# Designs tried in a protein design run: designed miniproteins, single chains, continued (2). Part 74

Each design is a single chain, and the fold is of that chain. pLDDT is the mean over its residues in the fold that is shown.

## One batch from the design tools (miniprotein)

Design m6542
Fold by ESMFold2-Fast:
Structure m6542 (fold): chain A 87 residues (1-87)
Amino acid sequence: SLEELIEKVKNAKTPEEGFNAAIEAFEYLAETKAAKGSPLYDALQTAINDLKEILNDNSLSEEVKEEAVKHAAELLEKLLAWLKEQE
């Protein structure tokens, strides 16, 4: 579930683990909750690509990467709350 994927992001012990969990959560949303070609689908794909770029950027500090993971978790929690209101 999306809730389980968000908990995986929040419980990550390293930035790499957090990025991988966040990417998995956004991929889950893109595949299961967004219509292909919709603005939401395109935004989720952009978020996935941005997270992959940040993760693989060796010029960025660990602190910057930790903040990116925290922001990804916050966005995922907001998306989860929005999805629950659509039920």
Scores: mean pLDDT 83

Design m6543
Fold by ESMFold2-Fast:
Structure m6543 (fold): chain A 95 residues (1-95)
Amino acid sequence: SAAEGAIEGAREGYEKAKKGKTAKEAGDGAREGFDRGERLAEDDPNAKIGAGTGGGIALLSAGSAIAAGLSDEEGSELTAKGAEGGIKVTEGFAK
């Protein structure tokens, strides 16, 4: 259940990131889901590290888009792609 919770939070983060209109909104959405994944995985250190690392990838993608001066559309798409990668990282650590 800890692994399932981490993956659920990661997927929620990705779905919220896809709804963001800017890199910042997508990053904020990703953070909410991945942070929830970390909370649900508190008793499983591997699942917790997975969700934390996945969230970090999504936030790094958002920060990189902002630093590069990407458009709102390009920045939100890059951030959502980072969050999708974060799901794979969370699954890899949780499994």
Scores: mean pLDDT 85

Design m6544
Fold by ESMFold2-Fast:
Structure m6544 (fold): chain A 120 residues (1-120)
Amino acid sequence: MSLEEILDEIIKVVKELAENGSEEAIKEAGEAVVEFLRELAKVLEPVDPESAKELEKMAEELEELIKNEDYESLIDLIFKTLSFIKEILEKASEELKEKMKPIAEKLLKKLKEILEKNKE
């Protein structure tokens, strides 16, 4: 699966969680996205330090929304972060995409686990 396909699947899972997820599931998804953004920022810092800074800022904003239990704003910001990552991918080298891919796969796996737990 390409990194672009993984990101599209992440968006689909987040949309499903936004429509049908419990507040607990949305919180867990938010926490998973925070870790994802921080890991991604570390990979981007030597190649695209401005995007790395923006991802770290988005991670901090997501953490505050989780703390304040503002799950509607949390979902909105998650979609905004995923759109920003898509813009990064359009200009990213194949080498950078290979470094980002396992980080995105880890997030997708975690989000699918949260979604499955929410269905039961």
Scores: mean pLDDT 86

Design m6545
Fold by ESMFold2-Fast:
Structure m6545 (fold): chain A 65 residues (1-65)
Amino acid sequence: SEAKLKELEEILEEAKKRGVIEEYRIEGDTIHIKYKIESQEDVTRLTALAIIAMAYGYKAKLTEV
């Protein structure tokens, strides 16, 4: 639903503000995420975000920059 999409967008915006991801784009059923890994914590936080996206019914495509 549109309400669920808005909630997910708020989660993604917060993740970007916190430096978990560099940027994201939503296209259809897929979320494209650009990320940078500098620590094991970054891997854990990124993995959690991808699981959240899938729980909302979206596919996550991750690209390292």
Scores: mean pLDDT 83

Design m6546
Fold by ESMFold2-Fast:
Structure m6546 (fold): chain A 80 residues (1-80)
Amino acid sequence: SNKALAEIAKIIHEFEDKAREAVATLPVDEANARIDQLEKEALKKIDEVAEKYNIPQEVRDALRDHVKRVAGGLKAEAEA
């Protein structure tokens, strides 16, 4: 559905923007803590949208895995 896609895209985009800003602006420890918080918030919001719009588990898992991969990559970048 168009509404489900729009809500998920907004959640992921907001997560990525805020997480990248944390890497760019914060010391490593603070960036990693902020990314962990943002990941947890994004995963919760994805689960809420998936339940609301009856999104298949396979799609939900793929979206959650995407957020986790982005978070892991940005934490690695912050440590460099």
Scores: mean pLDDT 87

Design m6547
Fold by ESMFold2-Fast:
Formats: C-alpha cells, structure tokens, sequence
Structure m6547 (fold): chain A 80 residues (1-80)
C-alpha cells in the first residue's frame, strides 16, 4: 500500500473502532467503558490528522473527531 492508501486504511480502522465502542455500549450499558474507548479512538484520529498531508483524510479525520466529541458529550450527559 502507498502511504496515502495506508492512511485511508488507518482512518477506516479508527471508524470501525468507534462503531465497536458504541455497539459495546448498546449491548452492556457500560457508560464509563464507552467514554474511555471513544476517548482512545479520538486520540488516534487526532494523531492521524496531525501526520496526514492528504486533504481528504484531514477532512474525514476532522469530521470523525467532531462526531466522537459529540458522542462523548452525549454519554456524559446521560450520567446526569
């Protein structure tokens, strides 16, 4: 794989990890585990954004980070 293709694959893996965290939460109701998993996924997306020079990967990573931040905020609100 080219470096650009490797970054696209990495982004796809990060997206899958987000989906897995949300599915686990739906099945278990473990709010703290879901928040921790989403924070780890967000950190990986942020690292990809920092190293990528591909505009499409940068835009997709930014959107993913925003979506994860919104999801974390929603889950934190469920504790209230």
Amino acid sequence: LSEEQQEEVELGIIEIERAVALVHYRNTGDLDAAIEALERVKKRAEELLKKSTNPKVQEDAKRLIEDIEAEIARLRAEKA
Scores: mean pLDDT 84

Design m6548
Fold by ESMFold2-Fast:
Structure m6548 (fold): chain A 100 residues (1-100)
Amino acid sequence: SVAERVREEALRLIEEQKKEGPPSEELKEIEELLLRIGEAVLARYEAANPLPEAERRELRELLELLSRGLAIKLEKAKATNPEEAAAALERLREQAAALA
């Protein structure tokens, strides 16, 4: 499934990042911003569409995995294209603030 391939891609990124060393403070900040956005989106979805506990747990686990994988991608993008990566990070900060 698409979900399985997305999970596998996130896991690959996480394993590659582990080989480079412990996560930087910047990487942790990006992951926290993505988690806050994702948790806010999930909460809004659940308010209209109540989910069984098992499905909620699976979605939260997927959210955590995707947030870490996406944070790694964005942090790597900073090395290649710092201007576009900085703009993307500012948009994430704006989204997190708007959803809080």
Scores: mean pLDDT 80

Design m6549
Fold by ESMFold2-Fast:
Structure m6549 (fold): chain A 87 residues (1-87)
Amino acid sequence: SQASQLIQQAQQYALQGDLQQALQHLYQAALLISNGDEVVAQRIVDDVTPYIQQASDYARQGNQDQANRSLRQAQLVMSRSVSRFRS
């Protein structure tokens, strides 16, 4: 539940064009999901970062439709990354 809230906050910051806050909240969520494993958390963040960055870039340009599409891609990539750890 706390990890889900941090992921939602990361998405909100990305849609505001605040990449730094988005990635900070994403890393905190990844740490919770990985039970404090910094190596696994960083791997999750590294997998997802390109899509969060694209979402933030589109949001700064006012292209909200593309920003939301990039966030959907980020969610899919995160789910796959987390699944590898929790399998």
Scores: mean pLDDT 87

Design m6550
Fold by ESMFold2-Fast:
Structure m6550 (fold): chain A 72 residues (1-72)
Amino acid sequence: IVNQLFDHLDKAIQAAKDGDLDAAQAALDAAEDLFLQNEAALKALDTEKYVAIRLNLIGAREELRLAKLRQT
């Protein structure tokens, strides 16, 4: 699950940088859904990875926000 989360986050960031807002949003949504479904387990078993995933989600959201501003 952790590898799937990072894969979705990497795809979201890359799509946002490429200006593919639809792909970036879809990848970010997939990452957020997986994170929310597994949040309690991740937080309990691996707090360091939990924090890393949260920071990467924030980073992906920021890249998407900036990509949207560039298309305005």
Scores: mean pLDDT 76

Design m6551
Fold by ESMFold2-Fast:
Parts: structure tokens; sequence; C-alpha cells
Structure m6551 (fold): chain A 91 residues (1-91)
């Protein structure tokens, strides 16, 4: 399914970021977002659509962190760590 493919792409993005591979992390994350957007467009259940939109919003925020780190010549691993820390503080 589109959501299963998106989850795999997201996992690949996280692994790439942990390896400090900015280009691979950004590419896989953009792929995950596109697959989730396609899934959300086809989804008829309002509750599932809301869950998909929340995941899209989270992945877009992570993408911004990774792109900013890459543009600044900084570690995308550190950017991922900062994003995960922020998520824990919001929980």
Amino acid sequence: SLTEEAQKAFEEAVKAAEANDADSAIEHLEKSIKLLEEAAKKEKDPEMKLILQRQIDLERELLAFLKEAKAAGKSVKDALDAFQKQRREEA
C-alpha cells in the first residue's frame, strides 16, 4: 500500500540521517511525504485522513530541519536528534 511504502521510505530517511547522509535522507523523506499525500487524497475515512495529515506535517517539519542543516553545512544527524528531542518535549 502507499502508506506501507511511505513508512519504508521514512525508515530509510531516518537511517540515512543517522549515517549523516544528507542527500539520501532528504530524498527518502520527500518520497515518504509524496506517498502520504497520495494516500491522503485517496482516503475516504476522515479519521484516517487526519492521521495521514498529521504524519505529513511531522515529516515536513523534519524535512525543514534536514534541509536547513544541509544548507548550513551542518550534521543532518544532529538535526534529526534535535527534532526527536523536540518531539519528546511536546509529548
Scores: mean pLDDT 87

Design m6552
Fold by ESMFold2-Fast:
Structure m6552 (fold): chain A 66 residues (1-66)
Amino acid sequence: GRAAAREELLKAAEAETLEEAREYGRKAVDSGRGDGAGQTGGWGAATAETLEEARKNGLGGAQSVD
C-alpha cells in the first residue's frame, strides 16, 4: 500500500549505492500499485543513472505520497 511505497522510497533516498537505490525504487513501484506518486518516484529511482538522481527521485516520491 501507500505506506509501504513511502517507506521504500525513503530507503532509496538514503541509499549509499546506486544499486541499492534502484532496488528500493523497484520495491516502491511494486508496493505503490495505484498510487501515482509512488509509481513516478519508484520508477525514477529504479531507472536513475546516478546515485544523486535516484536519491532525489526517491525523496520526491516519498514527499508526494498522500
Scores: mean pLDDT 75

Design m6553
Fold by ESMFold2-Fast:
Structure m6553 (fold): chain A 109 residues (1-109)
Amino acid sequence: MKEKIIEEGRKGVEAAKKGDLEKLKESLEKIVKLTEESDDPEVAMLALEEIVRVGEAAFKTGDLEGMEVALEALERTGKIAIEKGVDPLEVEILVGIGRLMLGVLKTTS
């Protein structure tokens, strides 16, 4: 499970770097689904970290739409992670980072 999430995270980062919004959405959706299929909170935490990496790649390229999609996936995965036993504070920190990145892009457009 963790290996599949890491692979999809790498694909998402590469899609973000290339501006391939469709592949970015596909990679993020696969990470969300893999998180739903696992009962391991460590898998959910890894998924959040990988989604943040994808969002950071979109942020660095100035991709507002890619960053919005990454934040949506991060919020969805965060809710799943809390249900599976991840500390809500750890989730709030990661989602907060995503919101800050999106906010910066909106103010620099």
Scores: mean pLDDT 86

Design m6554
Fold by ESMFold2-Fast:
Structure m6554 (fold): chain A 84 residues (1-84)
Amino acid sequence: MEEELKRFIENAKKEIDSLIEKLKAEGVPDDVIRRRLRIKARQYANEIAEYLLEKGLMNTEEAEAFRKKLIDEFDKYIDEKLKE
């Protein structure tokens, strides 16, 4: 479980990295990239939380709390990657 969850989080971060590189290469402003990636971060957090619920590894309340933590983690990751 923990290794699989860690891989889901790392895969989401790699996707974020790839999207930042692609959008920067296309000349998209950092503010626009940040907004788009924050939407993607919510999608990733929802997918991970839904997986945990479906596998019975978390109840609804635990999954909702974890989803919020993942959104915060991904938002911080995006901000650090866009910092320079």
Scores: mean pLDDT 82

Design m6555
Fold by ESMFold2-Fast:
Structure m6555 (fold): chain A 100 residues (1-100)
Amino acid sequence: SPDDQISSLSRQILSSGTPVGFRISMLIGSGLSYNRQARRSIDTGTPEGLRQARSLVRLAERYIRRLEDLSRDADSDTQQLASRAIGILRDQVDDNRRRL
């Protein structure tokens, strides 16, 4: 699944043992967490759930931007893994936005 792919990429980056790799892995985890929470909030179909989902989508987008900025300081291998994770996270944000 896309979630499993993001989790795998995050673990690969974390295995680098670098401080920047650790921080990138944490930001990927946060983005995934916010996207999952947004999906669950949308699935409730309630006005409150939809309001919460809009906030969570904005949080995911902010964390993706931070992730893009931080990845520039990483080595090329870490940048490639982060770029793949960012692509999947952005697709999940777009899917959530379409359902709102």
Scores: mean pLDDT 90

Design m6556
Fold by ESMFold2-Fast:
Structure m6556 (fold): chain A 78 residues (1-78)
Amino acid sequence: ARPLPFASEEVKKKILEAIKAFDEGNYEEARQKLEEASRLMKPEDAVGELAIATLYVIAKSQGREDLAEAAKEALDRI
């Protein structure tokens, strides 16, 4: 395992904040939080977790609730 206590905690907080902002209709804030999370992650980590969070944001913005549910379930495992 490669635990990064500070990075994992901050990254998780930013992703959760982005999801919350998006669910509240604050799309710009959600995008900014995802960008902050990507800056805190290593490239390898960012590809998986940030891609899922980005998919959630895109799915919700396009009204694709099925894809949003799938992305949220994947993020809940973080």
Scores: mean pLDDT 63

Design m6557
Fold by ESMFold2-Fast:
Structure m6557 (fold): chain A 106 residues (1-106)
Amino acid sequence: MLSPEEVLKIAEETFSEELTKIGRESDAKKVKFELLKYDPENKKIAIGVKFGKTPPVAVLTNIKGYTVDQWQQGKFIFEVYVEDILTKEGVEKAVKKLVELEKKYK
Protein backbone atom coordinates (compact mmCIF):
# COMPACT_ATOMS: atom_id res chain seq x y z
CA MET A 1 0.00 0.00 0.00
CA LEU A 2 1.37 3.40 -1.01
CA SER A 3 1.73 6.36 1.37
CA PRO A 4 -0.14 9.60 0.44
CA GLU A 5 3.22 11.16 -0.52
CA GLU A 6 3.97 8.24 -2.89
CA VAL A 7 0.46 8.48 -4.43
CA LEU A 8 0.92 12.24 -5.06
CA LYS A 9 4.39 11.70 -6.59
CA ILE A 10 3.17 8.93 -8.94
CA ALA A 11 0.10 11.02 -9.89
CA GLU A 12 2.28 14.05 -10.78
CA GLU A 13 4.82 11.93 -12.72
CA THR A 14 2.13 9.96 -14.61
CA PHE A 15 0.16 13.13 -15.45
CA SER A 16 3.30 14.86 -16.79
CA GLU A 17 4.15 11.76 -18.90
CA GLU A 18 0.60 11.43 -20.33
CA LEU A 19 0.37 15.16 -21.22
CA THR A 20 3.85 15.07 -22.80
CA LYS A 21 2.74 12.16 -25.05
CA ILE A 22 -0.06 14.36 -26.48
CA GLY A 23 2.06 17.55 -26.84
CA ARG A 24 0.65 19.34 -23.76
CA GLU A 25 3.74 19.25 -21.49
CA SER A 26 3.35 22.98 -20.60
CA ASP A 27 -0.12 22.24 -19.10
CA ALA A 28 1.36 19.57 -16.79
CA LYS A 29 3.14 22.32 -14.78
CA LYS A 30 -0.17 24.20 -14.26
CA VAL A 31 -1.85 21.23 -12.54
CA LYS A 32 -1.39 20.57 -8.81
CA PHE A 33 -2.35 17.47 -6.85
CA GLU A 34 -3.26 17.96 -3.18
CA LEU A 35 -4.18 15.55 -0.41
CA LEU A 36 -7.81 16.17 0.66
CA LYS A 37 -8.35 13.10 2.87
CA TYR A 38 -6.39 10.09 4.08
CA ASP A 39 -7.80 7.33 6.29
CA PRO A 40 -5.07 4.69 6.85
CA GLU A 41 -7.29 2.40 8.98
CA ASN A 42 -9.88 2.03 6.18
CA LYS A 43 -7.26 2.44 3.37
CA LYS A 44 -9.13 5.44 1.89
CA ILE A 45 -7.70 8.47 0.12
CA ALA A 46 -8.96 11.54 -1.78
CA ILE A 47 -6.69 13.71 -3.93
CA GLY A 48 -7.76 17.06 -5.37
CA VAL A 49 -6.74 18.15 -8.86
CA LYS A 50 -6.31 21.93 -9.31
CA PHE A 51 -5.48 24.11 -12.32
CA GLY A 52 -3.25 26.87 -10.91
CA LYS A 53 -5.09 28.82 -8.21
CA THR A 54 -8.59 27.36 -8.87
CA PRO A 55 -10.54 25.21 -6.39
CA PRO A 56 -10.27 21.48 -7.17
CA VAL A 57 -11.89 20.62 -10.53
CA ALA A 58 -11.53 16.85 -10.03
CA VAL A 59 -10.94 14.36 -7.22
CA LEU A 60 -9.08 11.04 -7.55
CA THR A 61 -10.44 8.74 -4.85
CA ASN A 62 -11.44 5.25 -3.70
CA ILE A 63 -14.27 6.78 -1.59
CA LYS A 64 -17.56 6.34 -3.46
CA GLY A 65 -19.58 9.57 -3.62
CA TYR A 66 -16.80 11.69 -2.04
CA THR A 67 -17.89 14.71 -4.15
CA VAL A 68 -21.67 14.32 -3.49
CA ASP A 69 -21.74 17.18 -0.93
CA GLN A 70 -19.94 19.49 -3.38
CA TRP A 71 -22.41 18.61 -6.17
CA GLN A 72 -25.34 19.29 -3.80
CA GLN A 73 -23.83 22.77 -3.21
CA GLY A 74 -23.76 23.41 -7.00
CA LYS A 75 -19.98 22.90 -7.33
CA PHE A 76 -18.98 21.00 -10.48
CA ILE A 77 -16.20 18.59 -9.46
CA PHE A 78 -15.41 15.45 -11.46
CA GLU A 79 -15.02 12.27 -9.39
CA VAL A 80 -12.47 9.75 -10.68
CA TYR A 81 -13.16 6.60 -8.69
CA VAL A 82 -10.46 3.90 -8.63
CA GLU A 83 -10.75 1.16 -5.97
CA ASP A 84 -7.02 0.25 -6.04
CA ILE A 85 -5.74 3.88 -5.99
CA LEU A 86 -3.28 3.04 -3.15
CA THR A 87 -1.25 0.99 -5.67
CA LYS A 88 1.03 2.27 -8.45
CA GLU A 89 -1.23 0.67 -11.09
CA GLY A 90 -4.33 2.26 -9.51
CA VAL A 91 -2.80 5.76 -9.43
CA GLU A 92 -1.71 5.44 -13.09
CA LYS A 93 -5.25 4.26 -14.00
CA ALA A 94 -6.84 7.24 -12.18
CA VAL A 95 -4.53 9.77 -13.90
CA LYS A 96 -5.16 8.24 -17.36
CA LYS A 97 -8.92 8.48 -16.72
CA LEU A 98 -8.45 12.13 -15.69
CA VAL A 99 -6.57 12.87 -18.97
CA GLU A 100 -9.38 11.22 -20.99
CA LEU A 101 -11.93 13.44 -19.21
CA GLU A 102 -9.85 16.54 -20.05
CA LYS A 103 -9.80 15.56 -23.77
CA LYS A 104 -13.62 16.01 -23.71
CA TYR A 105 -13.30 19.60 -22.41
CA LYS A 106 -13.19 22.27 -25.11
Scores: mean pLDDT 77

Design m6558
Fold by ESMFold2-Fast:
Structure m6558 (fold): chain A 99 residues (1-99)
Amino acid sequence: SLDDILRQIGIALRLIGLEFNAELGKLSEKDIKELKEDLQEVKAMLQQGKVDPKLAERIVKLAERVLKLAKEQGVVSDELAKEIEELIKQIKALIEQQK
């Protein structure tokens, strides 16, 4: 649907902005919590066949880069980082199943 497309565009734009902020050392813990929420939504949309696996793969790569920089900058807890890593792993498994 149009709403699903707009939601996917919104997530992609937010992740690009987060990567830019990450490179500048301007990430906050709130940004990383929002990343987790966006990844949960991507997982749900993948399970429903509502997002292109290639777009999901790009989202995962951006999320991995943001998480790495967040860990280096000390703006994410070990628990939250593990939760995001598990979400990324689950999304990667869903992408592979759709190939």
Scores: mean pLDDT 84

Design m6559
Fold by ESMFold2-Fast:
Structure m6559 (fold): chain A 94 residues (1-94)
Amino acid sequence: MIEITPMDAEVSDLSPEALEHLKKADEIYQKMAELFKKGEEVEKLKELGEKGLEELEKALEAAKTETEKKIIEEAKKVFEAEYKKALEALKKKK
């Protein structure tokens, strides 16, 4: 299961290109969670966040159906929400 998508069945409807970019974004999402847990630099989280969003944009470009686009847009919203939360939490520790 890709952690940023809500359902496995919907993931199976993705084109191979869209799925590849979505998986790369999910890997980045997991790395961001580990960096946040370790209290790593804000700049590293920003770099990973931007890279993850770029992979999600590429997934949207590769999407051929409205269903694929909806799945990727939902994954992007989850990614953006957690990225924003992580950045705000790190800023408050000063």
Scores: mean pLDDT 72

Design m6560
Fold by ESMFold2-Fast:
Structure m6560 (fold): chain A 84 residues (1-84)
Amino acid sequence: DPEEIKKNAQAGKKFTDLLLDPRYRVVSLEAEEIDGKLHVKVVFENESGERVVIEFELSLDKLSFEEIVDSLNRLIEGVNRLRS
């Protein structure tokens, strides 16, 4: 679905921009498989307590789900450690 691809591309860009912005930190990552799709919700927070939510929706098999979530967690932890 072109709309889904476009939405995910925009979410991915915003995720990367926020992940690299030293004013923001990841405070939660939630992942859920719904109707054969991977739904990932990432919450960023700045020092003023303002939150930005980024959501991804991907069509994946069950094995790919766990690997992608683990990779995202490792990336987020690495970036947060460098900012500390």
Scores: mean pLDDT 71

Design m6561
Fold by ESMFold2-Fast:
Structure m6561 (fold): chain A 61 residues (1-61)
Amino acid sequence: SMGDQLLQQVIDAVRQGDVDRAYQLTRQMVDLGYLDSVRQAIMHARRLGQQDSLRAIQQAM
């Protein structure tokens, strides 16, 4: 699904430390209503210990 594709892109951005891209993609997921995918992105950012990306994802909500 598009939600799964956007989720994968957010996870890739988090892994790369691309905080701005993680924020922008999460805003797109929120605007499109893919809230379960946003929740999964939060879990992945926490697991990876990426505090700045986690904060950005939470701010995009």
Scores: mean pLDDT 87

Design m6562
Fold by ESMFold2-Fast:
Structure m6562 (fold): chain A 74 residues (1-74)
Amino acid sequence: LKKGRDYTSKGLDHALNGDTKGAIDYTKKGLKEGSSNPSTVSNLNSGLKHLKNGDTKGAISSLRSAMTTLSKES
């Protein structure tokens, strides 16, 4: 639980700092930790897609949504 949220938070921080590779790496780690919440998984996958397409703004929005759903799982 907390580890997946920590990785997602780091992915968001890297995206905000323009480190696309770091953002992708941490978002993948967050996704690998798993979530039983389909909305969290969907938002993490959406964030990865936006990062890979160079849409940093879309990625930040999706990762923030994932953080919101992860916070409810605590």
Scores: mean pLDDT 79

Design m6563
Fold by ESMFold2-Fast:
Structure m6563 (fold): chain A 75 residues (1-75)
Amino acid sequence: SVDSLSPEVKALLLELRREVAADPSTPPEVVRYVQMALNRAAVEGASAEELRRLLADPERLLALGRELEAAEAAA
């Protein structure tokens, strides 16, 4: 789970969340999808560099976040 991540990765996730949420014109659902995708990648062992590369690819993050939300809705 996210709680089991290293302090460095947790700090990076907080920083990346702030970067995504910095634009108030970004819809809340888009922010949520991106955060879900980043959290999943971090739990699966993604490095800081890999997390930053994912943030540079917003279309991939949105797709991953939507898949995660659909999986949660199906559970």
Scores: mean pLDDT 75

Design m6564
Fold by ESMFold2-Fast:
Structure m6564 (fold): chain A 59 residues (1-59)
Amino acid sequence: MDWSVYRGKSNEEIADAAVEYARKYGLTPEDAVGNIVGGAGLPVSRFYEVLPLVKERLA
């Protein structure tokens, strides 16, 4: 999956994508966020900003 389209996206838009990705493939929040942030070439700081939003939405 090409995550480069998320380079210009907000933390909320990335969190929405990570939630759907985690649900579709049975991933942990950490794996879903890590794959999107890493795949989009975003800095590691974005992982820590998005992860709490994903955990809240999956709870």
Scores: mean pLDDT 84

Design m6565
Fold by ESMFold2-Fast:
Formats: sequence, C-alpha cells, structure tokens
Structure m6565 (fold): chain A 68 residues (1-68)
Amino acid sequence: MAEDTARLAEGTAAFVELLRRGWIADIRQVGGKTVITLRSHSAEVQELAAKAREMLSLTTGGEIVFAP
C-alpha cells in the first residue's frame, strides 16, 4: 500500500512536470484508453514517462508514446 501510494504520487508529479515543461504534444482517446504523446525522447523525458506510466498502470490504464 505505502509503496503504491508513493509510486502514484511520484507518477503524478512526473506527469505534472511533463505538462509544466511543455513536453506533452498531445493527449487523445484511442479505443477507450488515454494516449499521451511526448514531444521529446531525451533521457530526462524517458525517466518522467516511466514514472507517469506507473501512475497510469495503477489507475485507469493508458499509454505514453514518443513523437517520431
């Protein structure tokens, strides 16, 4: 429970940071799930994306992809 709460909080903070930095290119609904597209695939963005994926996995589900 405590670890999942920490992962959820960390993932939420990472998602907010991606949004604050302007690294989210698009948020769309595809096949009933949320797909978040990121502008960059730098190491920092990939780390934040991994944390945000944990949050999505623990809640409603969803997917994070990188723009080509």
Scores: mean pLDDT 76

Design m6566
Fold by ESMFold2-Fast:
Structure m6566 (fold): chain A 89 residues (1-89)
Amino acid sequence: KEELLEEIRRLADEIVDIAAAKTSEIDAGVVAVAMAVILTVARREDEEKLREIAELLREAKARIAAAANEEEVMAIVLELLKRVNEISS
């Protein structure tokens, strides 16, 4: 569980950094808050759900890195939040 939580934290930090390079200060702030919410949720989940969350973050990171504009980055982040919430329900 600890290794998965560390991976999720690292992926969240990487997503924030990539998004900050592609978005406004306000949208970068929204992405940072979204990642903080995901990290808070993840700390309460079992190992199976942590694996699912880690996979979603890996996919989101790749999509954000490939995103052409700010609107695409924000759409990916909102979808990620929705998917993490579905796993946690």
Scores: mean pLDDT 84

Design m6567
Fold by ESMFold2-Fast:
Structure m6567 (fold): chain A 99 residues (1-99)
Amino acid sequence: MEAARKRAEELVKQLEDDAAATKAEAEQWGKQYPEAARWTSELADISDGAKAEAQRVLEKYTKEGNYEEGLREIERIRAAFDQAKALYTAQINAIIAAS
């Protein structure tokens, strides 16, 4: 379905941009706060992983022609990334506040 394809492509691009921004911020925090280095490194890895998985899912469902299922999987990846980002950001902020 054309609408599902456009939404999937848009959501993947938004996730790519958000993941790149999250990684850059995490790397910056890791440089300034060595005590947060583990959490910032893990958040950067999570960001790379979410981007790669979203791209893989989009490619798979583009090839199969099932954008409705692809969109649902991409939405799941987005939700998981948002949850992980919130959790790791809270932990990093707690460490920074204690520094």
Scores: mean pLDDT 85

Design m6568
Fold by ESMFold2-Fast:
Structure m6568 (fold): chain A 99 residues (1-99)
Amino acid sequence: KKEEILEKVRKAIRELQLEGKKVEDISMNELAEKAGISRSTLYKYFKSKTDLLKALDEEGEKRNKEMDELIKKHVSPETYKILSKDPLLRLLYARYAKL
């Protein structure tokens, strides 16, 4: 349930950013509207914008760990070590692995 709301909110933030809005300028009400959920539902899971941003950061970290495991399964330990030290190369490989 909370993960579903986080996914909808993350997509809403991306869309609003593409429209030229900065994250700090986006209100909770605007996020709820763009995500297609009620304001009460959003506030039920996240008490503040800070709480929401922390949850998004934790979700991102979890996805990074899942991506690391996927890369580790498909490359040699030596290649994995190189990819983990180069942020750009890692990002490129992560995109390839996820399509």
Scores: mean pLDDT 72

Design m6569
Fold by ESMFold2-Fast:
Structure m6569 (fold): chain A 94 residues (1-94)
Amino acid sequence: SMEELLELLEEARRWLEEQLARIAQADPATRKELLAEMVEFLRELAERLEPHDPALAASLRQVAELAEKSDDRGAVTLVQVTLAELGRRIEALK
């Protein structure tokens, strides 16, 4: 349902915002682990979104793959762009 999709997107936005805040304050070793956790979260989110929005799910899988191949700054930038897209989707569902 649209209500379930909205709740999922709002939960995902909150988690990613919290994870980015943790990454910003972390030492290099902890940052690497938090970035890996973030990539795994994006893949899991894509699986949960597949029945609701397969296009967004495919986009998130591509972002996860690209982030995994990027340096720390590149990965953070990709997730910030993803957060902006999630925000736009959330506003469109209200």
Scores: mean pLDDT 87

Design m6570
Fold by ESMFold2-Fast:
Structure m6570 (fold): chain A 75 residues (1-75)
Amino acid sequence: MVTLKIVYPDGSVEEREFEDPEEAYRYAKEIVFSDEEVDVLSATGSLLRVIGAQLDAELTGEDVTVEIVLKKEKK
């Protein structure tokens, strides 16, 4: 099981549990790329963490929590 903890730029937090790690990845990808003001480097780092959690959950069967911090892009 993979739990995604999403911290938005306004400081709001969303937690969502997924039994399928691939569904967690798809959800994270949609959230990260749907916000036009999100820093691309922060977005990429968050997706890499979700991929790592997916692999860990598949290999170990362990429950994994991934924190995704969405930051507003700076000029």
Scores: mean pLDDT 68

Design m6571
Fold by ESMFold2-Fast:
Structure m6571 (fold): chain A 104 residues (1-104)
Amino acid sequence: SLLDKARELFDQINDLLEQILAMVRARAPRAEIERKIDELAELYKELVKLVHQNPDNRELVIIYTSTEIRLVGLQFDLELLDPEVAEYFLEKHKKISEESKKLE
């Protein structure tokens, strides 16, 4: 179902954000961290598309809002750990949000 897909995306996004934080704390190569951020961005893009296509689905909107809160938390954690990685993440997040608004 649509909600099962959204829950799967939510779980995968949460797993990736924890991996990204662990990699940054371990001082992994930036290219590897950026690759994981790109993977997170693709999953987030899928979730955004589902929400924009189904704006009246309250449970889907809750999953989306919860995801946004977690991504904002990741941004703050990254700003404290590695400001350059935080900037890369913020740019990717903003680009997806802007593109979804244009597509209607």
Scores: mean pLDDT 85

Design m6572
Fold by ESMFold2-Fast:
Structure m6572 (fold): chain A 85 residues (1-85)
Amino acid sequence: MIELELYPLEPEEREEVERKFRELKELYEKHKEEIKEEVKKLARENVELAKELADRLVPEKYGDRESQLSGAAVARFLLEVVEEE
């Protein structure tokens, strides 16, 4: 499992990230034929950034907590896509 290095997510925040991750995964599966290659390319090019965003809360201003949690969900989704090779 990816461990949080900085500012560990609260249980409620982890649940929200997991919910957003599932929504992204469902959206990806729904449109997979159209976007599969582009998403895989994006995931491969950004795997290191995805690892950093998935296991730590970046203290930079994304504007709000919702944006931070969305970023973590996207990072986890990209890591999942890389593993599907």
Scores: mean pLDDT 66

Design m6573
Fold by ESMFold2-Fast:
Structure m6573 (fold): chain A 61 residues (1-61)
Amino acid sequence: SSMDKLIEQVRKGLEELKKELSKSHSEEEVNTIIRALVDWLKKEYPELAEELEKIGKEILE
């Protein structure tokens, strides 16, 4: 489904973003940026908020 594709794209995008940001930012800065993006995505796609939170938690662990 289109929503499943969106979730997969978000997961891959956040993983790549974390990897790239980690090259030049502290762990605290990376976590702040990723957390802000996940929170913004949850606001834009409230129907996916639970799945987006799970992805964010997995990436930030």
Scores: mean pLDDT 83

Design m6574
Fold by ESMFold2-Fast:
Structure m6574 (fold): chain A 65 residues (1-65)
Amino acid sequence: GPLPRFSEATVRVGKYLLSSTRPLSVAELVERTGLSRRAVRRALKTLLKEGLVERTADGRYRGVR
C-alpha cells in the first residue's frame, strides 16, 4: 500500500536516523531536531510501528532499509 502520511516531527526524526552512520539516542535526536523529548518519542513510536526504524540493545535507534 502507499506510505502513511507522517507529521513534520516524524519526518524530521526519520530523516536524521536514515542519514546517520550510527544509532542515535533520544537525547541526540532532541539536540539535532530541536524537538521536545516527548515529540521525539512519539515520532519514534510511529516509525517503529511502520518498520522504518529499529531499537538497538543499548536503547538507541537506527533507520531500517
Scores: mean pLDDT 80

Design m6575
Fold by ESMFold2-Fast:
Structure m6575 (fold): chain A 88 residues (1-88)
Amino acid sequence: SVLTATDEEVEELRPVVEEAEKEMEEIIANHTPTEEEVKEAEARAAEARARLDALLEAGAPREERLEAAKEAIRATARALAYKKVLAE
């Protein structure tokens, strides 16, 4: 996993994961993405993960690492939801 977190940081991220999972379900139920939207979502997810990795490697402050982790979670969930809709 690209994410390394303390127990406190894991608890801070739990609501973000739950919200992201709920957003994925809403996307799957209510949205049909284009292949271009999927490609853009995947690019944004990769960018968000790369940013998180860079901050972790640099030993950035907790607040910056948590914000990057939240964005990576949200962007990855959206990309996965879009890909799932097109696959089904």
Scores: mean pLDDT 79

